Designed miniproteins, single chains, continued (2). Designs and how they scored, part 19

Each design is a single chain, and the fold is of that chain. pLDDT is the mean over its residues in the fold that is shown.

## One batch from the design tools (miniprotein)

Design m4631
Fold by ESMFold2-Fast:
Structure m4631 (fold): chain A 91 residues (1-91)
Amino acid sequence: MSLEEKIEEARRRFEGLAEKLAKAAREAGLSEEFIKELEEAVRRGEEATIEYLRAVAAGDEEAAKKAEEELRKAAERIKELAEKIRKALEA
């Protein structure tokens, strides 16, 4: 798989995640402000993943580590927001 193919796959996965989580948030009765925060968190995850893929392909170890840290932060935020959706749906 080429770098371009990996980036395209990452974009599709994050787009699908954003759509799925936004739908679940609306079903749970969460605010448009919450949905916006959710979309921003997913966007940050996409950007960090693409940066990581580019850094690895370029052999830039420092850039890869920085992108990995940003991806970790985005993943933690997405997890927190997904947990709020889950709790709202169970209530």
Scores: mean pLDDT 86

Design m4632
Fold by ESMFold2-Fast:
Structure m4632 (fold): chain A 78 residues (1-78)
Amino acid sequence: SMEKERQERIERVEKILREQLDKANITLSDETIRRRAEVLADTAEKLREIGDKVQELLEALRAGDFEKAKEIEEELKK
């Protein structure tokens, strides 16, 4: 499910944040860390989706499939 996948992404980001904060000797509340992990995980997923679409666009252009490239460009503009 999407909720399970999102929760797993948040948990991975939270672990990374806790490790980095510990190395930097920065103390934040558990609530603050979780909230930041949610924002970062959601942002990273959106950027990954954009990156995947850009990759598809480049592959279509390399193949000379300009109709496919135009469709992907229209999706990216939304």
Scores: mean pLDDT 81

Design m4633
Fold by ESMFold2-Fast:
Structure m4633 (fold): chain A 96 residues (1-96)
Amino acid sequence: MIATVVDVKEVLKDPLTGKYLYFVTVRVEGIDPNASKEEQDKALREAARKVAEFAIKELGVYGAGFFGGTSRPNTAVLLVEGDKEKLEALVGKKVE
């Protein structure tokens, strides 16, 4: 499966840490359309987890996790905490 970051949106700046919280929207390719809804949701969460791990390990964000799905098929939202420049750099990143 391939997850692509398609959008990032600022939520807030934490006044105690100076870090930003962003919604990060990812589109996932390679989910079986004939799988059950439960299997598709599991695949979305797994893809989101891989993007979160990528953001932490490769970009040095402070925290990342699955927030929820969207009305669009094969699309998930992450909540990510970090430096503004690192968060903005997520757009267009692909994780397999």
Scores: mean pLDDT 80

Design m4634
Fold by ESMFold2-Fast:
Structure m4634 (fold): chain A 112 residues (1-112)
Amino acid sequence: DKEKLIKLIERLIEELEKLIEELEEIIKKLEEAIKNKASKEEIEKLIKELEEKVLELEITLGLLRLVIGVAKVIGIELPEELEKRIKELEERAKKVLERAKEAIAKAKEVLE
């Protein structure tokens, strides 16, 4: 059912948008903790939280790509607005993942 597949894609987009916002918040907290010379325990906790959210985002993004791939193979045409949202989301996800990996690397360096 085309409608059910589109609704699944829309739900995955909403989940990814939320995960991106959560990642941006954790990155900011980690950057602030480093700047304020927070305890090793606090920095380690934030690294762990960020690594767990990175994994969740990567898995959910993989699932979105899989569902889109299935839609394409079975000949389901996605609405133009949905395709635009997917492209914008992919770009935002790429940028937040790059920022997260940089923040984790810097935090680990500070802990040495």
Scores: mean pLDDT 89

Design m4635
Fold by ESMFold2-Fast:
Structure m4635 (fold): chain A 74 residues (1-74)
Amino acid sequence: GGLADGIAGALIGIGGDALVLFGGDPEEAERDARIGLELASRAYGPGLPAGEVGIKAAERAIESAREGKGTEPA
């Protein structure tokens, strides 16, 4: 893996967040985001700036998917 793999992981995480925001299945979004997090972690490891961004994006997507079930968008 390389920079592209980490970016793909971040995009998967962001995609999961978008699915929750646009009324997709939050469980599917969470699963997809977790896969993205694992891919980003494997590609970069801890301490690489690009990998760190990807990992955090995926973590936020997972958290957003969980919170989306309880958050009232009004």
Scores: mean pLDDT 59

Design m4636
Fold by ESMFold2-Fast:
Structure m4636 (fold): chain A 61 residues (1-61)
Amino acid sequence: TTTRVSKSLVSGVKDEKEAQELAKSAARAAAQAPSVLSATATAEYLGNGEALITLTALIKP
């Protein structure tokens, strides 16, 4: 089993709520991949319309 972590800086984000929705969408999309066992994502709203999205996926062996 392998853990994959990716980070993305996203611009054009209005607020923390939108950042959280983007994280949720990213995790949901990642979980649809047949090689993925589970996926989670977190969002940190940085202000100035930017957010850092961290995606963690557990890959099937």
Scores: mean pLDDT 82

Design m4637
Fold by ESMFold2-Fast:
Structure m4637 (fold): chain A 68 residues (1-68)
Amino acid sequence: SSAEREALRAEVERLLAELRAALDAGDYQTAKSLAHRALQLLDERQDEELRAEFLREVRGLSAADKAR
């Protein structure tokens, strides 16, 4: 349902924010665990669009971290 998808998006956005904070702190193990958890959740829900959006955001964050 639309409400379930919005709840999933909110959870993924929360995990992405925690992942960003972990990268900023140099905690790459936590960042990796958070990314894995988000991908498992997205794969379980079979939401390919949200999965693609999440991966695009993670790639952007990783590129920004590497540019430091």
Scores: mean pLDDT 83

Design m4638
Fold by ESMFold2-Fast:
Structure m4638 (fold): chain A 79 residues (1-79)
Amino acid sequence: MAAEREAFTERLTAALRAGDVAALGRLLLEMVEAGYSAAEIAELLQRALEALNAPAGGPVEVVIESEEAVRRVARELLA
C-alpha cells in the first residue's frame, strides 16, 4: 500500500512538473478506480504539489468534496 501511494505521488509530481494535463487526468481516474477516497486523492495531490514547490512554496491545501468531483476534474483534463 505505501509503495502504491508513493508511486501515485511520484507520477502526479511528474505530470504536474511536465504540465501533462492528460496524464494528470488519467492518474486521478486510476486512483478513483483503485478505491482511493476523495480525501486520500486530495492528500496525495497536495503532497505532489508541495514536493514540486518545496524550495519556495508555503503549504498548499487541496480540498476535494467527492469522488464525483475528482471524476469531473479528470474529464476536464482529458478533454
Scores: mean pLDDT 69

Design m4639
Fold by ESMFold2-Fast:
Structure m4639 (fold): chain A 96 residues (1-96)
Amino acid sequence: SPAERAIEEIKELQEKLKTATEETFPDLLQEASDRFQQIAEEARKAGDFKTARAAYMASASLTMQLMAYHMGMPLETVKKQALKSLEETIKELEEI
């Protein structure tokens, strides 16, 4: 299902985020945000509006974390917030 695909993508991102450095973090978050927008569009076209909403919200959250990082928030803080947001998104997707 689109929800199962989204969960797998989040789990991959969680592992990559654990080892992300200042050099890799911005590109990782941007690529992930773009990927979740793609998942949201595919879910929307399939009529899975619950998964589409969750994926759009995940993309928006990652964009906000990237903005916070560019505004001077420490990498460790932004990584922790991103990981927490992703865990909450998995729980929402598992209820679909």
Scores: mean pLDDT 86

Design m4640
Fold by ESMFold2-Fast:
Structure m4640 (fold): chain A 67 residues (1-67)
Amino acid sequence: MVEVFSALPSEVGLKEGEVVRTIEELLAGKPATPETDPLVIQFVEAFKAGDLEKARELAQEIYNKIL
């Protein structure tokens, strides 16, 4: 799932995946939580729908849960 994040932002032209690569490292290093997993799913759905603004706010929520 996290690796899909790294590829998807590059496809939509977001910072060539640099920020998503950092998210991938954080998610791989931090323990998974029930609160984090639903947000990750919503984040992927937002990117697939092309809703970049929603994806950004979901990324912020993920950071708030794991950092």
Scores: mean pLDDT 56

Design m4641
Fold by ESMFold2-Fast:
Structure m4641 (fold): chain A 94 residues (1-94)
Amino acid sequence: MTLEDALAKVPAIADETAEALGLSEAERLALELLGTYEVVYAATKDREAAEKALEELVKKYEKELGDKKLVEEAVEIFKELLAEREKAIAEARA
């Protein structure tokens, strides 16, 4: 499976997860951001590449949605999810 194929599936997986859990629009976007970050990092093992992909996706949302507050809320939720994941990994290794 190519990186492009994996990235193309991220929005659909985020939508299905959000519907199953009754999540908000901002939480759904945060899942798409998290999925994009994880897919790029898994494929490249490069955090800078994952962060650049995330920045491009955020810019796309700001242009297409016209709702800067919604995008900012999604980014904050993404940061919390990423921090919780990294904390869990660190605790599991201790």
Scores: mean pLDDT 79

Design m4642
Fold by ESMFold2-Fast:
Structure m4642 (fold): chain A 72 residues (1-72)
Amino acid sequence: MSEEEIDAFVEEVRQRTKERLLAAGVPEDEAQRFADAIAKAVRMLLEKGYSREQALAAADRATDAVLDVHAA
């Protein structure tokens, strides 16, 4: 995966994560911070040689954890 491909994928994950959090009622400032943190983690996984599928699964698990805390 090229650096440009990583950048595009990370940005897609960031936007998708933010939209999911906002749709669930997470405040916009918190949704932005969590989306940025998850996107940064995805970038680190891809740079370490993990697949897009593995990185996306990790992002989904992290997003679900945020939603579980927010719902509690």
Scores: mean pLDDT 83

Design m4643
Fold by ESMFold2-Fast:
Structure m4643 (fold): chain A 113 residues (1-113)
Amino acid sequence: MQLTPEELAQIAQQRAQWEAELKQLLQSALQKSSWSRDEMLELANLINAAAAGFQQWAKLTGTLTPQERQRLDLLEQAARLAQEAMRALAAGDYDRAMQLLRQAIQLALQALS
């Protein structure tokens, strides 16, 4: 289904607001000395959602600018690290999970800048 320019603009505005909220949440998370297991899972899921959302936006628009492609590449790298962090959590390796998730957050913040 092809969206109207007005509908695309509304989706873009809603995405920008969500990305700004995500950026603030991720910045706040980096200020913490430690995270609970549930907080780490939530952060990983949010990073994965950001990558999935950008992939959907890319499909919807049909083309990406070089800057948007760079942002997508960073988010996809962040999502892969977040998935590795979730695997480390499942294995009980919380130190590795935290290290991988901090790296994922840094890449996600770079993409959101």
Scores: mean pLDDT 83

Design m4644
Fold by ESMFold2-Fast:
Structure m4644 (fold): chain A 64 residues (1-64)
Amino acid sequence: DSKKLLEQGKRAIELGNSTLAAIAAYELVKQGAYEDAEELVRKAEELGNKQSAEAIRKSIELAK
């Protein structure tokens, strides 16, 4: 369920859990939910969480 993964990823970013955020993004890409995975990158950048944003971007590339 891509909606639950997106919510989990957003919560992980807010809590500073870059590992969980990256896992959520990876699973979203594997499910074909590319826009949702990109939304996680944008949210991390908006919050100034550079570490999570970089981890999410790397995870998205690895999932392709």
Scores: mean pLDDT 84

Design m4645
Fold by ESMFold2-Fast:
Structure m4645 (fold): chain A 59 residues (1-59)
Amino acid sequence: SEMEEAARRMKAAHQEEGVDVSLERAREQIELIRRANELLKTQTPAEVGEALAAELAKR
């Protein structure tokens, strides 16, 4: 709805100074979750944990 879009824009305006850092953190977490789900199709949870730890070490 239009009210929800207005609320999202207001949140962005209020967090103008720090929004980029917060959004980058959120994107990194979403990317890790997506990567974990992909790896879980072919690997065990233990192997996925090791692979994700290696990726985090580069970030």
Scores: mean pLDDT 67

Design m4646
Fold by ESMFold2-Fast:
Structure m4646 (fold): chain A 78 residues (1-78)
Amino acid sequence: EAGRAAYRAGDYDAAIAHFRAELEKDPTNVEAAFRLANILKDLGKYDEAIEVVDRALAVDPTNPVAQALKKYIEKLKK
């Protein structure tokens, strides 16, 4: 509620910065890629979220979680 609204922008900025730094350090970190993609999706940044998922798929094209997440975000994009 009110407390959640107060933290929303700051929490997302910090989380995005953290997971971007993790991916710069280790581009094969699919866990960081999934967390970043979910945050970007929640912010309505669907193109950026898809780009992050595509990076995970470049590392492992057979990853079913990455494939499912990309399809879900594409559906949300409309």
Scores: mean pLDDT 75

Design m4647
Fold by ESMFold2-Fast:
Structure m4647 (fold): chain A 66 residues (1-66)
Amino acid sequence: DEDLKRLQQERAVREAVLDVLDNNPEITEETIKKALEAGLKVAKELGMSEEEAREIAKEVIELYKS
């Protein structure tokens, strides 16, 4: 099921981004860059496109900052 597989991939990317954000005391530009890079790394390993991974990572970072 493509929908289920995509949801699992999205969750893995979200968790990678959140892990970086939660383990850093300040949400700086450097922390945001590291979080994005972590999400992209996981997405690449799972076969998700970089475009989709960037969109998910940006959404997580924006929600975290809100």
Scores: mean pLDDT 80

Design m4648
Fold by ESMFold2-Fast:
Structure m4648 (fold): chain A 67 residues (1-67)
Amino acid sequence: NEALKKISEESRKKLGEAYEFAKKLVPGEADLSKITDPEKARAALAKLVIEDLLKDLKATVEELFPE
């Protein structure tokens, strides 16, 4: 349990750092239809994917370590 908890915490930290970095590249409104720059579009997609992954990791940790 402790090993899985540590791996989860490290993964969440790394994803959080990546999410903050992507958020800096596309601050504010990340409307893909308004982004004409391919690099910013990629950053916006990465931000959405990382956000979903962080949410999924939180749910997984709570499921594996209830209470």
Scores: mean pLDDT 67

Design m4649
Fold by ESMFold2-Fast:
Structure m4649 (fold): chain A 101 residues (1-101)
Amino acid sequence: MTDLELAKKAYEILKEKLSEEERKEIEEIVEDEEKLFELVEKEIEKLGGPEEEKKRALEKWREIIEEAKKSETMRNALKAYLMASKLDPEQLKEVQEEFEK
């Protein structure tokens, strides 16, 4: 399987666990670099930890966002990640089990 096929498979499984409105919101956020970066920054702040670790995480996410502009694989992976972030731990376990089939 290609990375693009894996990313699309994750997206297809995750979209069935979300409402139509939640899916549309995520698709709009992924196409908006500023909103996507703001969302990531807020999630990193919620995790807590040392400032050096937060800074490294933000730098890595900047690289991911830049790559997503150029790569359909990375864009689909980002959509899947954002969809997964809206699920509770039990729903995430179900998605993981479905993906591993």
Scores: mean pLDDT 73

Design m4650
Fold by ESMFold2-Fast:
Structure m4650 (fold): chain A 85 residues (1-85)
Amino acid sequence: MSEEEIRKLLHDYLDKNPELKAEVDALEREIVRAILEGKSPEEIQPLVDRYAELLKQALLEAGVDEETAERYIENLRQRILEQAP
């Protein structure tokens, strides 16, 4: 399964679950704000961990296998933390 396929499954699942989408969107905004405020990777890490847990759960519920979901989430965590100052 490609990253694009996983992203589509995640997007489709979140569109069907507006409450979960609102939580994910709120955490994403909080992470972006923390990065823009120059917070350290250590301060950003708990927000990224919570965001990753919600997305992993959504992927599993959308029918993505655990190994594939974990690989996607690990790559996403690295990309977000790379943006920290």
Scores: mean pLDDT 81

Design m4651
Fold by ESMFold2-Fast:
Structure m4651 (fold): chain A 84 residues (1-84)
Amino acid sequence: SMEELLAELRARQAELLELARRAYEYIKQGRLGEAIRVLREAIRLLEEMIAYLEAQNAPQSLIDGARRDLEEARKWLKEVEEKA
C-alpha cells in the first residue's frame, strides 16, 4: 500500500540521515576507518532502498532521487578513502 511504502521510506531515510551524521562526526574526529565503515553501511542501505522502490513500482522520481543519493554517498566514500 502507499501508506506502507511511505512508512518504509521514512524509516530508511531516518537511518540514512543518522549514518550521514555519524560519518561526518567520525571524519571531524579523524576516525576515518570508522567513517568508511559507516559510509559503506549507508551505501548498502541505499542499494536496498532502490531495489525496494523498483520492486514496489514506485514513482520514477523517488527511484531517481535514491540513485542520486547513492552516487553522492559513493563519491563521499571515495574522498574519505583517499584521505585514510
Scores: mean pLDDT 89

Design m4652
Fold by ESMFold2-Fast:
Structure m4652 (fold): chain A 83 residues (1-83)
Amino acid sequence: KKEEIEKLAKATLEDVRAELQRMVDRGLLTPEQAERLFKEAEERIKKVAEEAIKNDMPITEAQRKLNEVRSEFLEEARRLAAA
């Protein structure tokens, strides 16, 4: 259970990293903006994973929460790109 939550958290973070890098490569975000968003996402994902492990959260619920964090940060990146 712990290993599975850690795996989901890592996959979620790599998804965010890949999308932010793609936006930087396209000139939609500065490297500085992407780095700031990535660090914030990393901290949020870490906190969700720690809470899920601490509370013996079902894997499906942990996955849902991690997906929500991913969506939130990618949406924020798109808003910054549009500004």
Scores: mean pLDDT 84

Design m4653
Fold by ESMFold2-Fast:
Structure m4653 (fold): chain A 90 residues (1-90)
Amino acid sequence: GDGEKAIEFAKEAVRYGKEGKGLEAGQYAGIAYGWAKQAAKDGDLEGAEEAVKYLEEAAKELEKAGDEQGAKSVREGVKEVREVIEEAKK
């Protein structure tokens, strides 16, 4: 489902972040939060929240690698997913 795809791509973002590959990490994070927003809209809040946890890990790995701009972009995507999750809880 959409949550499973979000988690899969968020895990790839973490993997690339740990390798210091900021461009690839950012691309996979972008795909991941797109799927996470869709999962939250479809009621898969657990899948969306799990994807957010991996995306926050990816942002930390990018920050450790010195890619502050990449980390910021991932955190902005996480904020958008969290807003959709909170709206879906209403």
Scores: mean pLDDT 85

Design m4654
Fold by ESMFold2-Fast:
Parts: structure tokens; C-alpha cells; sequence
Structure m4654 (fold): chain A 63 residues (1-63)
């Protein structure tokens, strides 16, 4: 599905740059996906232990 493709693509980006943090806005623009779709993909990555959310920066990074 388009969502599964987005999960894979975001996961690979985070893994390729483990020192970097990405906002929903940045990921939405980068992957030409809605903010809603990006949030769904990130929630799946968080559940899988492949991403972490930083409450202070409001950004996501590789787990």
C-alpha cells in the first residue's frame, strides 16, 4: 500500500541519518505526502521501535 511504502521510505531516511531529527512538516514536503499520512507512518515506526519522538524539539529520529 502507499502507507507501507511511506513507512519504508521514512524508516530508511531516519536510519541513514541517525544523528538527525525530522519534523512532520519536513517529511511531508520531502515525500510529497499529507501530514496525516506522515503521522500514520511515524506512528507505525514508533510502534515497531524504529523511531523516537523528542517532546522538546517535536521531531522524530531513528531509534
Amino acid sequence: SRLDELVDRIGKLLHSRPEREFSVEELSERFKASKSAVRKALKILLKRGLAEYDKKTKKYRAA
Scores: mean pLDDT 88

Design m4655
Fold by ESMFold2-Fast:
Structure m4655 (fold): chain A 113 residues (1-113)
Amino acid sequence: MELKEVLKELEEAIKNKDEDKISSLIAKILELLAKSTDEEEIREAAERLFELISKLDTEEQVNIVAGIKAILEAGVVPGTGLKLPEHTKKALEEALKKFGAKSTDEEVRKVVE
């Protein structure tokens, strides 16, 4: 499935500190999550996405999390007009909540609220 391939590409972009590629890959992951109907795959991919985000520095984590929260509130994927299905939105919200609870950084915890 394309989600696993894009998540691997995101891991490499994070290792290379390619900020533009990180942003574009996160957008593509959100688009693929919106198109998926497999609840287990959506849940695992959402959890993996936030696991990868946790490897970034604090400023990048805060900016990316704020962007994802804005997308969740809007209910649409930017640039595509794709509506986030309720199952996808719930999986992303649960993964974000778990990510915030595991974070040791106050600024990251604050943005997750």
Scores: mean pLDDT 81

Design m4656
Fold by ESMFold2-Fast:
Structure m4656 (fold): chain A 103 residues (1-103)
Amino acid sequence: MIDELIEKAREALRAGDLPAFRRYAVQAIDEALKAGKDGLVEALRKLSELFRELAQMHADNPELARYYESAATVFEQLAELVRDGKISPEEAAKAARRFVEGL
């Protein structure tokens, strides 16, 4: 389920459908939070990889590429903070959701 939501988010971004991307990414974060700490860490890492892939695909647009690289770094850092017990899964999910909603 979570992987399917992440793939739908990727498809939406590739299609330029930002509203659909936000919906699927938020759903993936919420479902991952329900799955527990390890599920959330995995989902945040997968979203980070998605943003890294998008940065590479948009290398010809340096501002957009830098934005996606920044997004990848944020999601990777959130995953590490949750993994290491430095923040709660709930706090990480809230931060990730706000980032996606701010797109």
Scores: mean pLDDT 84

Design m4657
Fold by ESMFold2-Fast:
Structure m4657 (fold): chain A 57 residues (1-57)
Amino acid sequence: DLAEELALWRSMGFPDAQATRLARLAVVGRRLRAEDPERLASLDIEELEALADQVFG
């Protein structure tokens, strides 16, 4: 859940913008690892960030 990930990163002292980005990446990365680990392994960080932006807006 995005809200739970966001709360976790914020509790660790990350600024809101960085916590939001990290939470989105964690949720999307975890989903890809479960559904398509080969695709996850092929993505760089910029591509993963773009995918997270597509999923969450």
Scores: mean pLDDT 80

Design m4658
Fold by ESMFold2-Fast:
Structure m4658 (fold): chain A 74 residues (1-74)
Amino acid sequence: LIDEAVELIEKAMGRKLTPEERELLKQRISEHPKFWAKALRDEAKRLQAQAKTEEEKQKAENLLKAAELLEKLA
């Protein structure tokens, strides 16, 4: 779940994370999964409201999917 969420975040950012950045992000998410789920969902909704292009819509959708995966963690 966390690995899949990080992959979706990378897609939304439009760049690859370094191995070190990826591991740090995974650690931060595992410490506070509900906080990260809420933050990603809020950001996805903000981006969706402002989306003008298909790329912007895809970024918002990827963040929303990441949030949904993290919400499945306790």
Scores: mean pLDDT 79

Design m4659
Fold by ESMFold2-Fast:
Structure m4659 (fold): chain A 93 residues (1-93)
Amino acid sequence: MARAVLRRVEAVAPGEEITVEVHLEEAGNYQLHVLARTEDGRLVVLASMAFTPLEPQTVTLTGTAPPEPIRALLVIVLDESGEIVARAEGEVR
């Protein structure tokens, strides 16, 4: 099973790097997305990666914070069919 971990959820400044770790416990084809939810409810994609692990491993994703006020950071892991297999969400303060 996939597991997502947010390393930072506080004090996100415009242009600041956001680092996220995703642990994938099964081989397969995955799409990894790091998103920000803005104050007006829009979702902005900060980083996206397609990844095919052959064995359990941790993937590090980095993205850049948008200039807009952010309410939350989301990490979404999708399988080959587009189903969400892991999710993490943290409020930004």
Scores: mean pLDDT 73

Design m4660
Fold by ESMFold2-Fast:
Structure m4660 (fold): chain A 86 residues (1-86)
Amino acid sequence: DLNDYFKEYLKTVENYDDKEVQEALEQFRKHYQEKSQEAVDILKKLGLRAIEEGNLEIAEQMAKILEELGAFDESEEIRKLIEQKK
């Protein structure tokens, strides 16, 4: 998992005594988390809209992308709604 690999890398660098490096890494970590959350929110909204419009194939594609991004709870929520519409 790329995300897990990146977290392990950050933990290694966080063990350095340079406080300025730690501050820069904290800003980068926030930016990464914000971008990931925005993508998850957009994909979830698109998946829910696809279900309402009866486009179950598009909803399934959104769920797969969410799963690839590590948003397992959001992916499962959409898949459960798809099953209710079958």
Scores: mean pLDDT 70

Design m4661
Fold by ESMFold2-Fast:
Structure m4661 (fold): chain A 109 residues (1-109)
Amino acid sequence: SKEKVKNVAYQGALFARAVVDDVRRDPRATPEQVAEIEALGDKAIRLFMEAAESTDKEEIKKLVEEFDKVMREIVDRYAELRPGDPRVERIRKEAEFLSERMKKAVEDF
């Protein structure tokens, strides 16, 4: 269902914004690290919004692969800032769950 793809994509965009905001509030993050994460977050949000608007299953699949890569990069950079932090590990698991939900929504398309 296109509606399921849109709903998961919008949730993904909100999740990406929330992770960026968490990094912005982190006292360990330098201005340069914040700027890098903000750029990756903007890219992730753009990709989620493109997936929400696309009617092409193959295009959506490619966008899913690309935002999965971008979200993994965001989480990996946050993990470097906070090695072994359970909060970052929870964010990683939430990103993986979002990816699984999106892939299922695309297969049901």
Scores: mean pLDDT 87

Design m4662
Fold by ESMFold2-Fast:
Structure m4662 (fold): chain A 65 residues (1-65)
Amino acid sequence: MSDEELREKAEELGRKAAGLLARGDYAGAAQMLKETAELLEQLGEHERAKRVREDAERLLAMAKQ
């Protein structure tokens, strides 16, 4: 997969996560963000991947409530 394809997929997953958040689906949103972080790691954007993973962990904690 090209870098451009990875970026487009990460953007799509981010938008899906936002939609899931709006519906209160924190577990689903966390999963989309984890996949986004994996794509950012493949792009070498380690700092952005770390921040997105932290967001996913926070959402996963909220899903337990």
Scores: mean pLDDT 82

Design m4663
Fold by ESMFold2-Fast:
Structure m4663 (fold): chain A 90 residues (1-90)
Amino acid sequence: MEEVRRLRAEILDFVRLALKYASENNDSELIKKIQEFAAEIHRAFAERDLEGVRRVLEKFVEWLKKNYGDKYPEVLEAAERALERARELV
């Protein structure tokens, strides 16, 4: 239960970091993807679907690697850390 709380906090932290960089760079595509990701993650947590949280995180991290890995390495690192924690819980 404490690990689920930590996972949720880590996800919130990298979402905030990603939104900061996206806003500073006027990156509308990244903002849209972060909003879609946040909605999917919120639903998975509300449904107590940790497997769903892991799948949503994997999909988002894969998208970040392909499109933003070189541009925002700190965001990718934080997202991968959250994904590793999610994998340990499921």
Scores: mean pLDDT 82

Design m4664
Fold by ESMFold2-Fast:
Structure m4664 (fold): chain A 61 residues (1-61)
Amino acid sequence: MGQLLQAVQILRQYSQQVKEGIKVSDQQKAEAQASVEFVLQTMREFGPQQVQRMLQEALQS
């Protein structure tokens, strides 16, 4: 899978764990932060609408 999809999955897992009250490690927080930065950079490269659509679909599945 592409790096963008991997970053989205990391963010989804992190968000779900936080929502469910699961204890997250400092490493998981750092990975989530790096994934956010990557997504933002990809959004600047490919355009916000395309990335937003991909993110929305990934979060639903």
Scores: mean pLDDT 73

Design m4665
Fold by ESMFold2-Fast:
Structure m4665 (fold): chain A 60 residues (1-60)
Amino acid sequence: ASLDKAKKLAEELLASKTFTQGDAEKLVQEVSLQYYKLYKSELDSDTLKQVEKFAQEKLS
């Protein structure tokens, strides 16, 4: 998936009132290691931290 798709997915998930385990797994897949660096440079650092922490918290 492209960086733009990863960003859009992250924004949609953060805006949603309901966030499921499946959503967290999909987000982690989109924000994979290969996209992490690009995502970090393109997305605001605070937003990225929230997305990562939320996904990590739901997966762990």
Scores: mean pLDDT 54

